Designed miniproteins, single chains, continued (5). Designs and how they scored, part 97

Each design is a single chain, and the fold is of that chain. pLDDT is the mean over its residues in the fold that is shown.

## One batch from the design tools (miniprotein)

Design m19372
Fold by ESMFold2-Fast:
Parts: C-alpha cells; structure tokens; sequence
Structure m19372 (fold): chain A 117 residues (1-117)
C-alpha cells in the first residue's frame, strides 16, 4: 500500500539524516586524530587511525539499530564512512603539502631577515 511505502521512506530518510550527523561528528574526531598522528608518526599512520575511528563508529551505529534495519544502516554508514575516509586522505595530504611549503617559505623569510640585520 502507498501509505506503508511512504512510512518506510520517511524512516529511511530519518535514518540517513541520523547516520550522516553521527558520521560527520566521527569525521571531525578522525581528522583531528589523523592530523596529530601524521605530525608525530607520518601520513600512513594518521590515515590508519582515522580509518579505525570511522570503522568503530560505523559498527556502533549498526549495533544500535533494530535488527530489521541493520542492513540499511550498514549501507548508509558504509557510504558515509567511505566519503569521510576519502576526505581525510585528501585533507591530510593537502595539509602536509601546505605545511612543507609554509616551512620552506618561513625559512627563506628568516634568512632574508638575518641578511638585513
């Protein structure tokens, strides 16, 4: 019946919004941890730590869902986790590149300042 399809669609849209909000929060935590680990232990370790945070949140969301909705939540959380991981990889890579360029420019400015003193 059309009414049952509408109620199911409304439930899926509500679950999608909740999963997205929870995964967006996990992304912020994952990005902060990836940044800290990248600065101390390198890029690959930072990305691995972010992946672990996102995977734990995905598994938590699936476990919290009613059994009949676990496959749908797993799909939605997987999609958001994949998007968050791609964003972490790109953003941390860009940060590492920008930091290296800024450190080089700062070194050049300090050397120029010493020559003018």
Amino acid sequence: HMEELRRRQERIERLRAQVKAEMDTAYKEAFKRALEVTEKEGFEKGVQEAGDILARKRDELVARAPPEWQPEVARLAGEESDRAMAKVVNDISDYVTAKAEAERAQRELEEARRRLA
Scores: mean pLDDT 84

Design m19373
Fold by ESMFold2-Fast:
Structure m19373 (fold): chain A 81 residues (1-81)
Amino acid sequence: MSKDEILAELARRIAELRKQGKSLDEITEEAVKFLKKVPKEYKEDVALAARTILRQWAMEEGRPEEAEKAIKKIDEAVKKQ
């Protein structure tokens, strides 16, 4: 799977979970699970995309402070070993 395909799948999964009424915390958890399955060479690019999508959603929901917590969880998921 190409990097672009992985990024598109991440965006689609987040959009679907948001459509289902899942919380920011639940969607962040699913993004972390997704990142664990991503090849190591793409983890930084996928993590950047996840942080961007989650930050935008938190702002749309009027909860920008929740984005910081989500970003920290994503950063922890891409931590070396």
Scores: mean pLDDT 78

Design m19374
Fold by ESMFold2-Fast:
Structure m19374 (fold): chain A 98 residues (1-98)
Amino acid sequence: SLEAQRRADAEAFIARLPESMAKALAKVKTEAEKYLLLATGYALLAAAYLILGDYEKAEEYEKKAEEYLKKAVELDPSLQAYYDQLKKEMKEVKELVK
């Protein structure tokens, strides 16, 4: 079923994300970009856990995403548009998994 495939994809994503993030972090040059990348990674984890029905972990990773996103914007205010977009996307994912 489509639901079983979505769950399998979410589980595979969670398993591979730490290695993908480590590779991506090695390529960033600024602390602001590092925090933006961490925020993006945590937002994706939150979305994956929402698909799996693990609402406690989804909320935990959403809070971590917002924390790192705020740190990124504090260091580089030009990243505000990325902050706004990522928060919008996180809200839309919550509405889709109802």
Scores: mean pLDDT 81

Design m19375
Fold by ESMFold2-Fast:
Structure m19375 (fold): chain A 96 residues (1-96)
Amino acid sequence: MEKKKVTKEEMDKVVDDLFAGWDSDGSGTLTKEEFRRLVRALLPDEPELSDEEIDALFKKYDKNGDGTLTKDEFYEFVGDLMDRRVAELRAEAAAA
């Protein structure tokens, strides 16, 4: 599905709103558990999306390997999700 390019300001707002709503411990980062819940909430039409597939997505965007997603790392994930189909992201996350 071809989508209109989102501005940086629009992306910053979306990321801020999502972080405020889903950062359940107020740490300023998303844990793997919080990320799983958020992805399922963003993708309600993908009920077969497994925890292992979501974990693979988390690992792809966790660039420093600390086991949490910073706001900047999550920004990249949201940008990719808006520009790509979920099937493409799942395929890339499953690739070695």
Scores: mean pLDDT 68

Design m19376
Fold by ESMFold2-Fast:
Structure m19376 (fold): chain A 90 residues (1-90)
Amino acid sequence: VLEALLETPRRIKELVSVADEKLGEEVEELVIQALSSNSDEEATKLFEEALKLIQDKLAELQAQGASQEKLDALQEAARLVQEAKERYLK
């Protein structure tokens, strides 16, 4: 069960890295910090920051006419971050 929870940041990194490898590393770090937080308020801020980074990158790539594969990967990463937030902050 705990092992499955640790897979979520890794999967998010893999998806974001399809568009931007460095952004993938940054988003993974934010999600790990959120999951390791002792405060629901701090965890919420970290998840929201991760979502903002993904959404900003998605908007940038849409403006540049990037491939649908990259756009789909970022959308799925955003969904996983939101699901992780909902699961840990209930």
Scores: mean pLDDT 82

Design m19377
Fold by ESMFold2-Fast:
Structure m19377 (fold): chain A 94 residues (1-94)
Amino acid sequence: SEADELVEEALRALEELLEWYRENKAPERRIRGVEEAIELVREVLATESDPAARLRSVATIVGVVVAEMRRDPSVPEEFVRRLEEIRRRLAELA
């Protein structure tokens, strides 16, 4: 479904951000934050059976990551824009 594809896109974007943080030697707290976000999304996918609630939960998790990225001027604006667009689309489909 479009919803499932969008959640997979969110996971891919978070994994790409995690890889960028590792390659650019980001502070451990930022690496940990993205790892925890990925784990939370996977937990939502495993436990939440309501499609709308699943989308809302993933949108919330992505929103927290975007807020933390916006506090770090070293993060490429392209990553911030991509995750914010994914968050917006998740919220709209919920």
Scores: mean pLDDT 86

Design m19378
Fold by ESMFold2-Fast:
Structure m19378 (fold): chain A 88 residues (1-88)
Amino acid sequence: NVSAKSKEELEELFAQAEKVTEELIAQEPDPWMREAIRRMFDLQKQMALAEYNKEPQEKIDEIRKEYAELQKEVLEKGLAREEELERA
């Protein structure tokens, strides 16, 4: 179906997003933040593939919860960094 994302289209989107993610990681000096960014990208890929493969809702919810928890930590650390930059 022309309106549906094929698995090949999903893999191409993942490849493009991975390139952008690696560029962001290369600019990030905090090793924890680099790993968090990479993990968030991996979780987004896992969620998209699970939805595409019509995996059980419970599995999708578990991935979504892990992503939300990690996103909160990333935001908190990002805000701390922005505060330091504002003071400089």
Scores: mean pLDDT 77

Design m19379
Fold by ESMFold2-Fast:
Structure m19379 (fold): chain A 122 residues (1-122)
Amino acid sequence: MMSKLERERQEVAKEIRERAEELIKEIDKNFKDKIDKVTAEASARAAASTPEEAQRLEKLRDEAIELATMLSNAIKGKIEEGADKAIELAKKDVEKGREAAKEMEKEGKDLLKGAQEEVDKL
């Protein structure tokens, strides 16, 4: 039979993975919604503009999409690293693993907010 401690470690590892997956989904949704909005706004402005202004707006749209994609990938990478660290800590101390998972979630949300502010400047 599996020991109570081994079961607890497996459940905590599962909880950490599920939290990371949910946060990654939230990030993907937020960046997709932002990219869709930037694309729609750029297209509407370009349609009402001179050819020269339309070309400038398309370049700004492409730069915004590239920045959003890079930021999204960087944040998801940090969340995955944070989850792996939390799971590793949980093998030695379940409560430390849980605290590391909370820190990962907080850092991921703070990074998402900062990234949204950077994309909004474009």
Scores: mean pLDDT 82

Design m19380
Fold by ESMFold2-Fast:
Structure m19380 (fold): chain A 100 residues (1-100)
Amino acid sequence: MTPKIKAVSGKDSARIEVTGDGEVSRKSGDEASRSALEAALKKGAKKAVVTLSHGKDSSRVEVTNLDHESAREAAIEGAKGGEKAAEKLGKGATVEIEEE
């Protein structure tokens, strides 16, 4: 399956979607998520939604307060797995993890 990365930046939100088994997924979702978060921060986004889908498994992480380093780290870890995202929660960050 060809990997699909979708980075969407809104006025108050950003969404990062990584799907498939391609070369980008092998380079890890953290690089893709970091690039999308940097783009969102430049546009003044305060939220990020990271969805990582691989086969039938998916994880969705919504992070607020992107101006905080801990919130950005949580969003990046959300692309790798929800358990690590929870550990990287900073004060004022909120992470919602959904498994399918």
Scores: mean pLDDT 47

Design m19381
Fold by ESMFold2-Fast:
Structure m19381 (fold): chain A 80 residues (1-80)
Amino acid sequence: MLEEAIKQLLEAAKGKSKEVQEQVKELIKKAEEAYKKGDLLSAVRYLSRAEELLGVTVPSVQEMAESLRDQFIAEELAQP
């Protein structure tokens, strides 16, 4: 749910300084580039950095992080 996470992060950035908004946009751009390359871990890391910068928790970012964690655990436990 990358598009929803981006939308929620941009909404949370409203009312912050222009400098903070620009940093959030840069992190979103890096997350999109990582996601396009199939690097979901890096994508989630960039989105989490944007949450920390804004001082908020974004549900869509948390869902992406939890899905990635659960997928990793399932893969490790089910490895042949």
Scores: mean pLDDT 76

Design m19382
Fold by ESMFold2-Fast:
Structure m19382 (fold): chain A 83 residues (1-83)
Amino acid sequence: AEEEVERAVKAAEEAGQDPEPIRRALETTRDVLLARGYPEEVVEKAVAEGARAGAEAARKGASAEEAAEIAGTTALRTAERLS
């Protein structure tokens, strides 16, 4: 998951976007999922999928805020699907 988060941050930077919204969304989502009692394995998979979705959105021209929202919501839905 950390490698995927760093790739998402780099993708945002390369697209000319602020990379911090994506990083913060994924960090916040990880904390929320852990607080809700999801297993660490599920949380890591969810954050990795969210990071990939956010990176792709940034590459396709989404704003920093839009890419961050896509990353966070994708991670939440992935955790729910895996549980």
Scores: mean pLDDT 84

Design m19383
Fold by ESMFold2-Fast:
Structure m19383 (fold): chain A 96 residues (1-96)
Amino acid sequence: VKTMDILNTLKEGLKLIAEGKYQEGFAKLSEAARMGNGPKLAEKYEEWSKNVPSKEEIIRDLQVLKLGLQGLKDIIPGKTYQDIVDNIDAAIAKLK
């Protein structure tokens, strides 16, 4: 699987969460995790697509995801990195 396909799927899932479409957003995050060979992360997001957790739990997960992405900033194309970070920040703002 191409890294850009994973990142674009992640970006789309985060956009859906920012729009309040939590079930669809977590289903996309599960897809991105499967593409990235993260089966445990994929299972978590698949469960969250069926049973949306508390806003506080989602915010914590998104903050952890943002920190992980910061460690990859020099590897991810700048526009794609910024689009993903912007979608995370928008999702957190919507949940607060």
Scores: mean pLDDT 85

Design m19384
Fold by ESMFold2-Fast:
Structure m19384 (fold): chain A 57 residues (1-57)
Amino acid sequence: ARSERELQLLKTTVLLMVGLEGSISAAARALGISQATVSRLLREMLEEGDISRINLK
């Protein structure tokens, strides 16, 4: 659905920011969202195998 595309873009952005900043709190601050939201999205990506396809530091 349409929301899947927006969610994928958000997940990709979160992944890139966490990779760039090296921390959940720094990524959350840079994106203007809560640390809980960043952590939840990372966990969802891990459980769905999204981040296992992408090279994380």
Scores: mean pLDDT 70

Design m19385
Fold by ESMFold2-Fast:
Structure m19385 (fold): chain A 70 residues (1-70)
Amino acid sequence: MRIPGSVFGRFSRLLEEYLSTRRGVPESEVDNFWRTLSPEERRALLDEIVATAPEEEKAELAALAEKLLG
């Protein structure tokens, strides 16, 4: 996955960490894995990542998730 910007870079790292630790997906396969997901699976995955974020960052990460889904 290619997400530009510092905030997007942080979100990309959280996604990679989540997939490697929770679903056993290697960092090198994250982009391919993301592309195999249905729209519902992508939304659920992003919602779960947002839910695990600090309260102060949840709104910003939710907005970024909508940009990734749109």
Scores: mean pLDDT 66

Design m19386
Fold by ESMFold2-Fast:
Structure m19386 (fold): chain A 91 residues (1-91)
Amino acid sequence: MHELGKAVVEATLEAGLPKEVALTAEAAAVSAYRGRRDRALEAVRSALESGVPAEEVLRGLEIAAEVARELGAEEAARALEEVAEELRREL
C-alpha cells in the first residue's frame, strides 16, 4: 500500500537512519503487506550484501513493524517482526 511505504520512509528518516535503510524498510514493509515474507527477507539480504550495516537494517525493520501496526496492518507487522528476529539470530 502506498500509504504504508511512505509512512515507513518518513519514520525511518525522522529516526536519523540513512536513505538506504529507509528504502530497505519500505521494500520489506510493502512486501510483508502483500503477504510476501520471502521478498521482505530478500530486500533485507540485498541491503546487507550491499554493505548496509545490519544494526541499521534491524532498526529500520523495527520502525517498519511499528508503522504497519499503527496503520492496522497487523499481519505485515508480524511478518516484519519475524524477519527482524531472523536477522538478530544471524548477528
Scores: mean pLDDT 86

Design m19387
Fold by ESMFold2-Fast:
Structure m19387 (fold): chain A 87 residues (1-87)
Amino acid sequence: MRTVRVDMPPEAAERVGEIVREAVKAGVDPDNMPPEVLEELGRAVSELTGKEVVAVDTASDGDSVVVSVLLRDGDDLHAMTLRVPKP
């Protein structure tokens, strides 16, 4: 099994960005994202990519939120990272 870094597809990036911005607007701390929001992010990426989501994490980085997603693609893992501007 290999881990490969790949770009998040634009449609998935847009949907992930919307979910993250709405959570931040609601007062959620990106460094302590609730499990239900992480599950929503994982479902959105899984539905838009057609791949199994293994892990999702978020972190605050200045004026942005960094979203990290690990996907299963056959016998390999794909790592995606998206930087979402805070609202």
Scores: mean pLDDT 83

Design m19388
Fold by ESMFold2-Fast:
Structure m19388 (fold): chain A 100 residues (1-100)
Amino acid sequence: SIEEEARKLIEEAKELLKEAELLIRRAQDSGSTDPEMQALIAELHRLMGELLELIGEIETKLKNGTLSQEEYEKLKREFEELKRRLEEVIARMEALLAQQ
């Protein structure tokens, strides 16, 4: 069902948020004062905020029974784009941490 697919997307999004939070902590624990690392941490926080808003929108539509197939497909595309951007920032941060 669309509801089941939406719940799976929320679970995947929450796992990605947890991964991002752990990476920010690793970067901060490294003691890096690199301006590039600080900019990546700020960008990751911004993207995490956008992901939290998307999760909230999906959860609200599920509660209200207003989640159509068309709306779900739109929200899934928004999630996939946001996931790609998050994974790009994560990969760049991990590469910088590997240089230390």
Scores: mean pLDDT 88

Design m19389
Fold by ESMFold2-Fast:
Structure m19389 (fold): chain A 99 residues (1-99)
Amino acid sequence: MKISELSEEARELLLEAVRNIFKAGDTDDVEKAKEYLEKAVEAVRQLFETADLNPVERDIVSALVLIAIAIAITHSKNEEIRKLLREAGDEVVRLDEEA
């Protein structure tokens, strides 16, 4: 699936998730990182609940979010934030499996 083939609402939710993941990777504040990652996971949850995505499309969305998390981990200088990023990735995998 191409990102341009998503509905405008689904695309905005995906972009919100990715943006919050990068904000978490770029901050030195653990509490802000936690807040950003909670927003990112909620955006992914809303995307899976509201978008008419087939299983392959959900897997592609999960893969894109997990790639963003992997990049954010390489940018983070804080080990606690890197741990929170990994935990957010595990939650995204869980949301895809439960859908």
Scores: mean pLDDT 82

Design m19390
Fold by ESMFold2-Fast:
Structure m19390 (fold): chain A 100 residues (1-100)
Amino acid sequence: SKEELIEEAIELAKELGLEVDRETLESLSEEELQQLIRMLRLAKEKNTELARALVAAQLDVLETWVKTKGDLEVVTAYEQQQLAKLAPLVEEAKKKKEAE
């Protein structure tokens, strides 16, 4: 069951051109894996650069959580850095919406 969820998450990430660390996925509960899979499926369905970047940032935050054994200070700082990387994509999306 959990192994099937891990394999599905890896395949969905690969389809989005993203890499995910298996050790990170193994650290998640089945419920957390199901939530991640829903996010990956949504990003694939939306098929936008912003949606893909948001999921990539989430995977990076999860990997940092596992690597630091849940150090909230380090994870929070890293999450803020990942969100800052999305600012140019959000700005581009707004410009496209204004041009329509």
Scores: mean pLDDT 72

Design m19391
Fold by ESMFold2-Fast:
Structure m19391 (fold): chain A 89 residues (1-89)
Amino acid sequence: LKISKPKSNDVYIVIGDGKFALELLSKGVRVLAVDIDPKELEGLPGKIVDASKLPKNPIQAGVTGVVGDVSTVLDQLKKQPAVVGVIVK
């Protein structure tokens, strides 16, 4: 309610930086974090799933973290209409 939500429909994919993904989420930005190391995603709110278990509508399912190889996961996540950008460190 007191959280800034300038673009609630926009989702960003964050690759290899779970700490930055957590910072963006804390500021009211919607993100999908992707990392091969599950430890980098442990601090994120919402559901963290393995790439093999990724639902058809991950954003609606409350997924915030995906563990897997970036190349395979990124192509699937880009298919989501709410995804407007990719952030790579």
Scores: mean pLDDT 74

Design m19392
Fold by ESMFold2-Fast:
Structure m19392 (fold): chain A 89 residues (1-89)
Amino acid sequence: MLVLIDEDPDVTKDTPGAKKVLEAVERGESVIVVSRDPEANRRTVEKLGTGHVAFGGRVVALGPGPKSFVDLLNAINEEILRRIREGKP
């Protein structure tokens, strides 16, 4: 499962975040994106024809994986804790 935070997930753009999302989806991986840009998240879901947008558009969930509120929160929390341990905000 891929979790992206504060990256541009807009798959219509040539960005590192967009590339990671497309590559993960092509591999059949579950993807969770947390972004400040809810419109980029909506474009990603529209482009791929699948996925769920949550939390005012700030979170998108793609593919098989955690889709309940608790599961999404736990996945995001684990990524945040990983980043804190690695010295990333």
Scores: mean pLDDT 66

Design m19393
Fold by ESMFold2-Fast:
Structure m19393 (fold): chain A 107 residues (1-107)
Amino acid sequence: SEELLKKVEELARKLREALRRALEAAKAGDLRAAAEALNEARRYAEELIRIARETDDPRVLELTIKALEEAIELLKEIAKAAPELKESLESLIESLKREIEELKKKL
């Protein structure tokens, strides 16, 4: 599971970087760039969730949960910066909260 842990660490970093780019774009009023960065973030989050669901390694589960919790905080900031995206982002936040609850059941 060391290879799996390293992959999850890299995906978590990429997720955070994509969300930070989305926040910068949102603050600049570039809704197209924000949407593109959010699409990248969704793909990284989906891969993290897929890996976490397929493992019982508590290190991978804990790292994924932490990454998704940090993602939720960044998504809330993006929603404040770009109210036009608020409904879509609130839906994503609720989806991520449900995934976190499911992953916590494996701990």
Scores: mean pLDDT 90

Design m19394
Fold by ESMFold2-Fast:
Structure m19394 (fold): chain A 66 residues (1-66)
Amino acid sequence: ALAELERRLRALEEELRERYAEAPEDRALYEALLREGYDRVLALFRELGLEEHVAALEAARARALA
């Protein structure tokens, strides 16, 4: 389940990056969608008490949004 969620999040990041490459003017939308995706998964992991996975995802979010 966790590996599947992480895989889906990475797939989302890759898909949005491809869309951004085609339309750089949509960068703000791309960043907003990535932030929302990460925030939803982080909220779920916090609710489930997955503290180690929360820390890893927060680091990944920071890297993706840099």
Scores: mean pLDDT 73

Design m19395
Fold by ESMFold2-Fast:
Order: structure tokens, then sequence, then C-alpha cells
Structure m19395 (fold): chain A 62 residues (1-62)
């Protein structure tokens, strides 16, 4: 969780547009970590590690 949060915070600083797109995925898919991971991977430039970090973060917020 800590590492996932740190990765997402870094993305927000380095690429605000991509961070906003990932936030929209959370708003649309809710607390379904698998759906969030799949949707995040459809965003250009999002790698597996970033999608996994987002899914982990969402799973722990439920």
Amino acid sequence: LEEAAARLARLGREDPARAAALEAVIRTQGSDAEAVRAAALTIPGVDEATAEALATYVAHLA
C-alpha cells in the first residue's frame, strides 16, 4: 500500500494529465480492483506496475 501510494503520488507530480485519467477510472469502476486494473491499462503510457499500484490502492480503500 505505501509503495503503491508513493508511485501514484509521483505520477501526479510528473504527469498530471495521466493521473487525472487514472482518477476518472476509479470514479467509473468504483472499488472493483480487477476492473480498475483492466481500465487503467487501456490508457496510453500506463504500464503494468502503475495499473497494479492503482488496483492495490483501490482494494485497500474498500
Scores: mean pLDDT 74

Design m19396
Fold by ESMFold2-Fast:
Structure m19396 (fold): chain A 94 residues (1-94)
Amino acid sequence: SLEEVEELLNKLLERLKPSLTEEQYKEVEKALKAILEKVRENPEKAEEVKRKLQEILDNSKSATEMLAGLVKLAEELGVSKEIIEKLKRVITLQ
C-alpha cells in the first residue's frame, strides 16, 4: 500500500539522519517525497517499491550503501535528473 511505502521511506530517512548535514537531509527528504509521488501516480508499483525499500533497510551496511540503493530506486521510477544528481552528491560527500 502507499501508506506502507511512506512508512518505509520515513524509516530510511530516520536511519540516515545522523549521517547527514541539514542541507543533505533536505535533499534526501526531497528525493524520498519524489519516490512517494511516483508510487502515488503508479499504484501498481507499490508492492515492488515496498520490497525494494525493505531490501535497502535490511541489507545496507552503511549510510552510503543505503543512499546508493535509493539512487537506483529513484532512477528506476523515473525521478527527475535534478533530484537524482543532488542525491548522488550526498553520497560523494560521505
Scores: mean pLDDT 87

Design m19397
Fold by ESMFold2-Fast:
Structure m19397 (fold): chain A 82 residues (1-82)
Amino acid sequence: MLEIAKEATSEMNENDKVEAEKLKEALIGAGVSEETAERIVKEASKKGKEITGDDLGEALGKVLSADEAQEIAEKLVQAGNE
C-alpha cells in the first residue's frame, strides 16, 4: 500500500497480465479449446492495458462465429454470477 506511484504502475501491468491468464482459463472452462482461447486473449489484449468487456466481445466475434461467441459470453457471465 505504500510507495504508491511505482507500486500502482507495476501492479497495473501485473493485473493486466493476470487478467489475460484468468480469461484464458475461463474460456477453456466454458468449452473453448486452448488454441482458440489463446487467440481470443491475444485479440482482447491488442487494445492495451486492460481487457474490458467490450474488448472481449470484439475478440470473441473475430475468433469465433457469432453463435459461438454468444454462447461463450453467456457461459462466462453465468460463471461470474456464481
Scores: mean pLDDT 65

Design m19398
Fold by ESMFold2-Fast:
Parts: sequence; C-alpha cells; structure tokens
Structure m19398 (fold): chain A 85 residues (1-85)
Amino acid sequence: MEYHEIVIKVNENLTITVIFTEKKISKEEAEKLLKEKYGKEFNVEEVGEGVFLAKKSEGEFVIVADKEAEEEVQKVVNELINKYK
C-alpha cells in the first residue's frame, strides 16, 4: 500500500506522525499497517470518519487516514495539541 508520512513535532511533550493512504482503509488495515511499520501491535481508535489514532508512547501519536480525510485529520491534530498544552 502506498502512503505518505508527515511528522509534526509540536512541542517537547507532543509528536504526531500522520500517515496518509492513497485509498480509504478499515480499522483492521490501519492496525496491520502500523504493526508492519513499527513491529508491534497498536490499539487503534477511530476518532473521525476514516481517521485512526494510535498511541506509541506518552506524547507520541500516529494518525492513519486517507488523503480525502485531511480536514478530519486537522481536527484530531488540534484536539491533541489542546490536550498537551
């Protein structure tokens, strides 16, 4: 599966990695992608339509979404920034 990765270093307490997929994916496909990429299983939550969030560690998050969900991804990023202010 082709994807594009963007790393957003917000502050010392928050880093967000966004993975934009070329096609709309399921929660199961997002979990599989993260397991293949990072070599471990993640608890993935659907936090917006087609937007999946996983926590790597305290203050480190990964968002997986298709390219059409950019607006929903922006909402999730803003919510995380507000939480880690």
Scores: mean pLDDT 82

Design m19399
Fold by ESMFold2-Fast:
Structure m19399 (fold): chain A 64 residues (1-64)
Amino acid sequence: SEEEKKQAVEDAKLAIRHARGLAAQPELRDVGVRVAQATADYMERVGNKEVADEARKLAEELAA
């Protein structure tokens, strides 16, 4: 449904924000990378390329 798609996007945005927060702690950067990658994979499977690409770029930035 449209409500379910909207909720998935909101949940993904919260996960992206959480991944950034985790990566701000050097000891949790790897956890942040994994959260961002999982979010990208989920949004790609759901078909939201825009949010998937955003999460993927974040994962690449945090892994650098």
Scores: mean pLDDT 85

Design m19400
Fold by ESMFold2-Fast:
Structure m19400 (fold): chain A 89 residues (1-89)
Amino acid sequence: EAERLIEAAEQGVKDAEEAIKILKEQLPSSKNPKAVEEIIKQLEEAKKHLEEARRAAEAGDLETAKEHIRLALEQVQKMAEIYQEMLAA
């Protein structure tokens, strides 16, 4: 269980870092820079929670690790809602 949580958190951090890098590089040419900045902010918050989850799982605190994964998923949900609202407008 702990090993799987650590692996998932580490992969999530790497994925978030790459996404943030791409979005930051595209920001100056974006037609909606404020929406892109908000998505970057949500990804940075999700990354922070994933780092906390990894640290907690490494310490054997699986309940804290699961809570931080839940918080990271909430940030991803908010990002998806912002994206859907942009498509609906």
Scores: mean pLDDT 76

Design m19401
Fold by ESMFold2-Fast:
Structure m19401 (fold): chain A 63 residues (1-63)
Amino acid sequence: SLGLSPLELRQLKLAYAAAKLFGYDKVNPLLTAFVLAGGWPEELRKEIEKLAETITDEELAKY
C-alpha cells in the first residue's frame, strides 16, 4: 500500500526540516504539501533538503 514506504520516511524528514526552518511546533499538512509539490523557491527547497539530511531517525521519532 502507499501508506508505508522508504519514500514516505523521506517525506516526513522533509516536513520536519521545513517545520524547524520556519519555527513550527508540529508538522503542518499544508507546509508538507507545498514542500512535496515543489511549489517552493529553488533556494528554500535546497535548504530544506540539506536540513532533512541532518535529521536522524531518533530525532524524527521525538518530533
Scores: mean pLDDT 63

Design m19402
Fold by ESMFold2-Fast:
Structure m19402 (fold): chain A 101 residues (1-101)
Amino acid sequence: APATPEQLRAHAEELLKRVGVEAPTADDIVRYLAEHDVTPEEARLLFEAAVAYSLADGKNLKEIARKMAEAAERQGLPGLAETARLIADSYGKSKEVLKKL
């Protein structure tokens, strides 16, 4: 079964606490990915956690996804960057449709 948002948050909190970040936000998770060397598996976990934190906290997922794409490119993770861009663009497309109505 896919991890619940609460399980993803708990796992991300435990991971980031080990490097001195307590009660991380979606932005803290994005910054961690940008500033630290991570494995592709850890990067996917951090991305999923950032999405879960963004959704739970009512933050702008489009902005978090764009920041994740940039961080993933800096880490040499093109597949993750492509996925993050796709998520960001889905929200942009919805806004463009709404403006034409």
Scores: mean pLDDT 67

Design m19403
Fold by ESMFold2-Fast:
Structure m19403 (fold): chain A 61 residues (1-61)
Amino acid sequence: MKEVVVTGGGGAAAGAGMDPRTVRVEVYTPDGIIVGEGREGAIEAGQRGGRAGYKGVVTLE
């Protein structure tokens, strides 16, 4: 697995550029972890985290 730290906008772009079935985005926030898997989930999680001002982590397999 390859792990990359991204903000919301960058996370969405990274998720869209990869195999949509192997992309996972985790955004660590004070309220918990926002997790998205696949292209759709990765984009949504990245955008939610970015708009809230938190950094996301994209895991690629």
Scores: mean pLDDT 53

Design m19404
Fold by ESMFold2-Fast:
Order: structure tokens, then C-alpha cells, then sequence
Structure m19404 (fold): chain A 107 residues (1-107)
């Protein structure tokens, strides 16, 4: 990863959240289950849908770490290829989304 930058407008994590992507078939099907109706979305919008899916499926760890999402053995875990993630790990979540989606160039 490039070194972190201090300026908000040039911050690579924030720029990545604004990236428009086309989710693959498996990710798109999961997103459609929580109300996604488009072919493309920003990484931030996909992240919001994934959090909504996790909440609807009861995947949050409410005991030890309320921001932790346990996805082992779930369709989301299979799509992302992880056993768990934390909602505060925006950088890690962006990387996982970009593995399951194709970036769309800005025209």
C-alpha cells in the first residue's frame, strides 16, 4: 500500500471508498438480498450493504467486540474469503470488496 497521506481529499482510503465498482455475480446476489438494484455502486455503498446484511443475519459479535462480524460458514464469508472482519477495519474491507468486484473507470 502507498504511505498514508495527511490531507483528507488525497487520503487513499477515502478515495478507495468513492471508487465505482461492478460486483461479481456472487457478491451481487448477496447485495440484492438487502435491496441492491443496480449493476454498479461505490465501494462505500457496497460496504453499507454488507453491514446491513450482517445486521439482518445476526452476524455481529455483541458479547466481546460489538464491531466484529463473524462470517465463517456464511455466504458472505465464502464471498470475502475470511472468517471474520471488523467494521472499523475500513482498509481491510475495501481490499476484500475490490477482490469481489471490478473497478469501473470514471469517464
Amino acid sequence: SPPPVIEVSSHPKLAALAQVVRPDEALRALLESVGFTGETATVAEILAYLIQYAAQQGLFDEEADPGRVHVAGTPLGEILGVDSFHVSDVEGLVALILRSATPVPTP
Scores: mean pLDDT 77

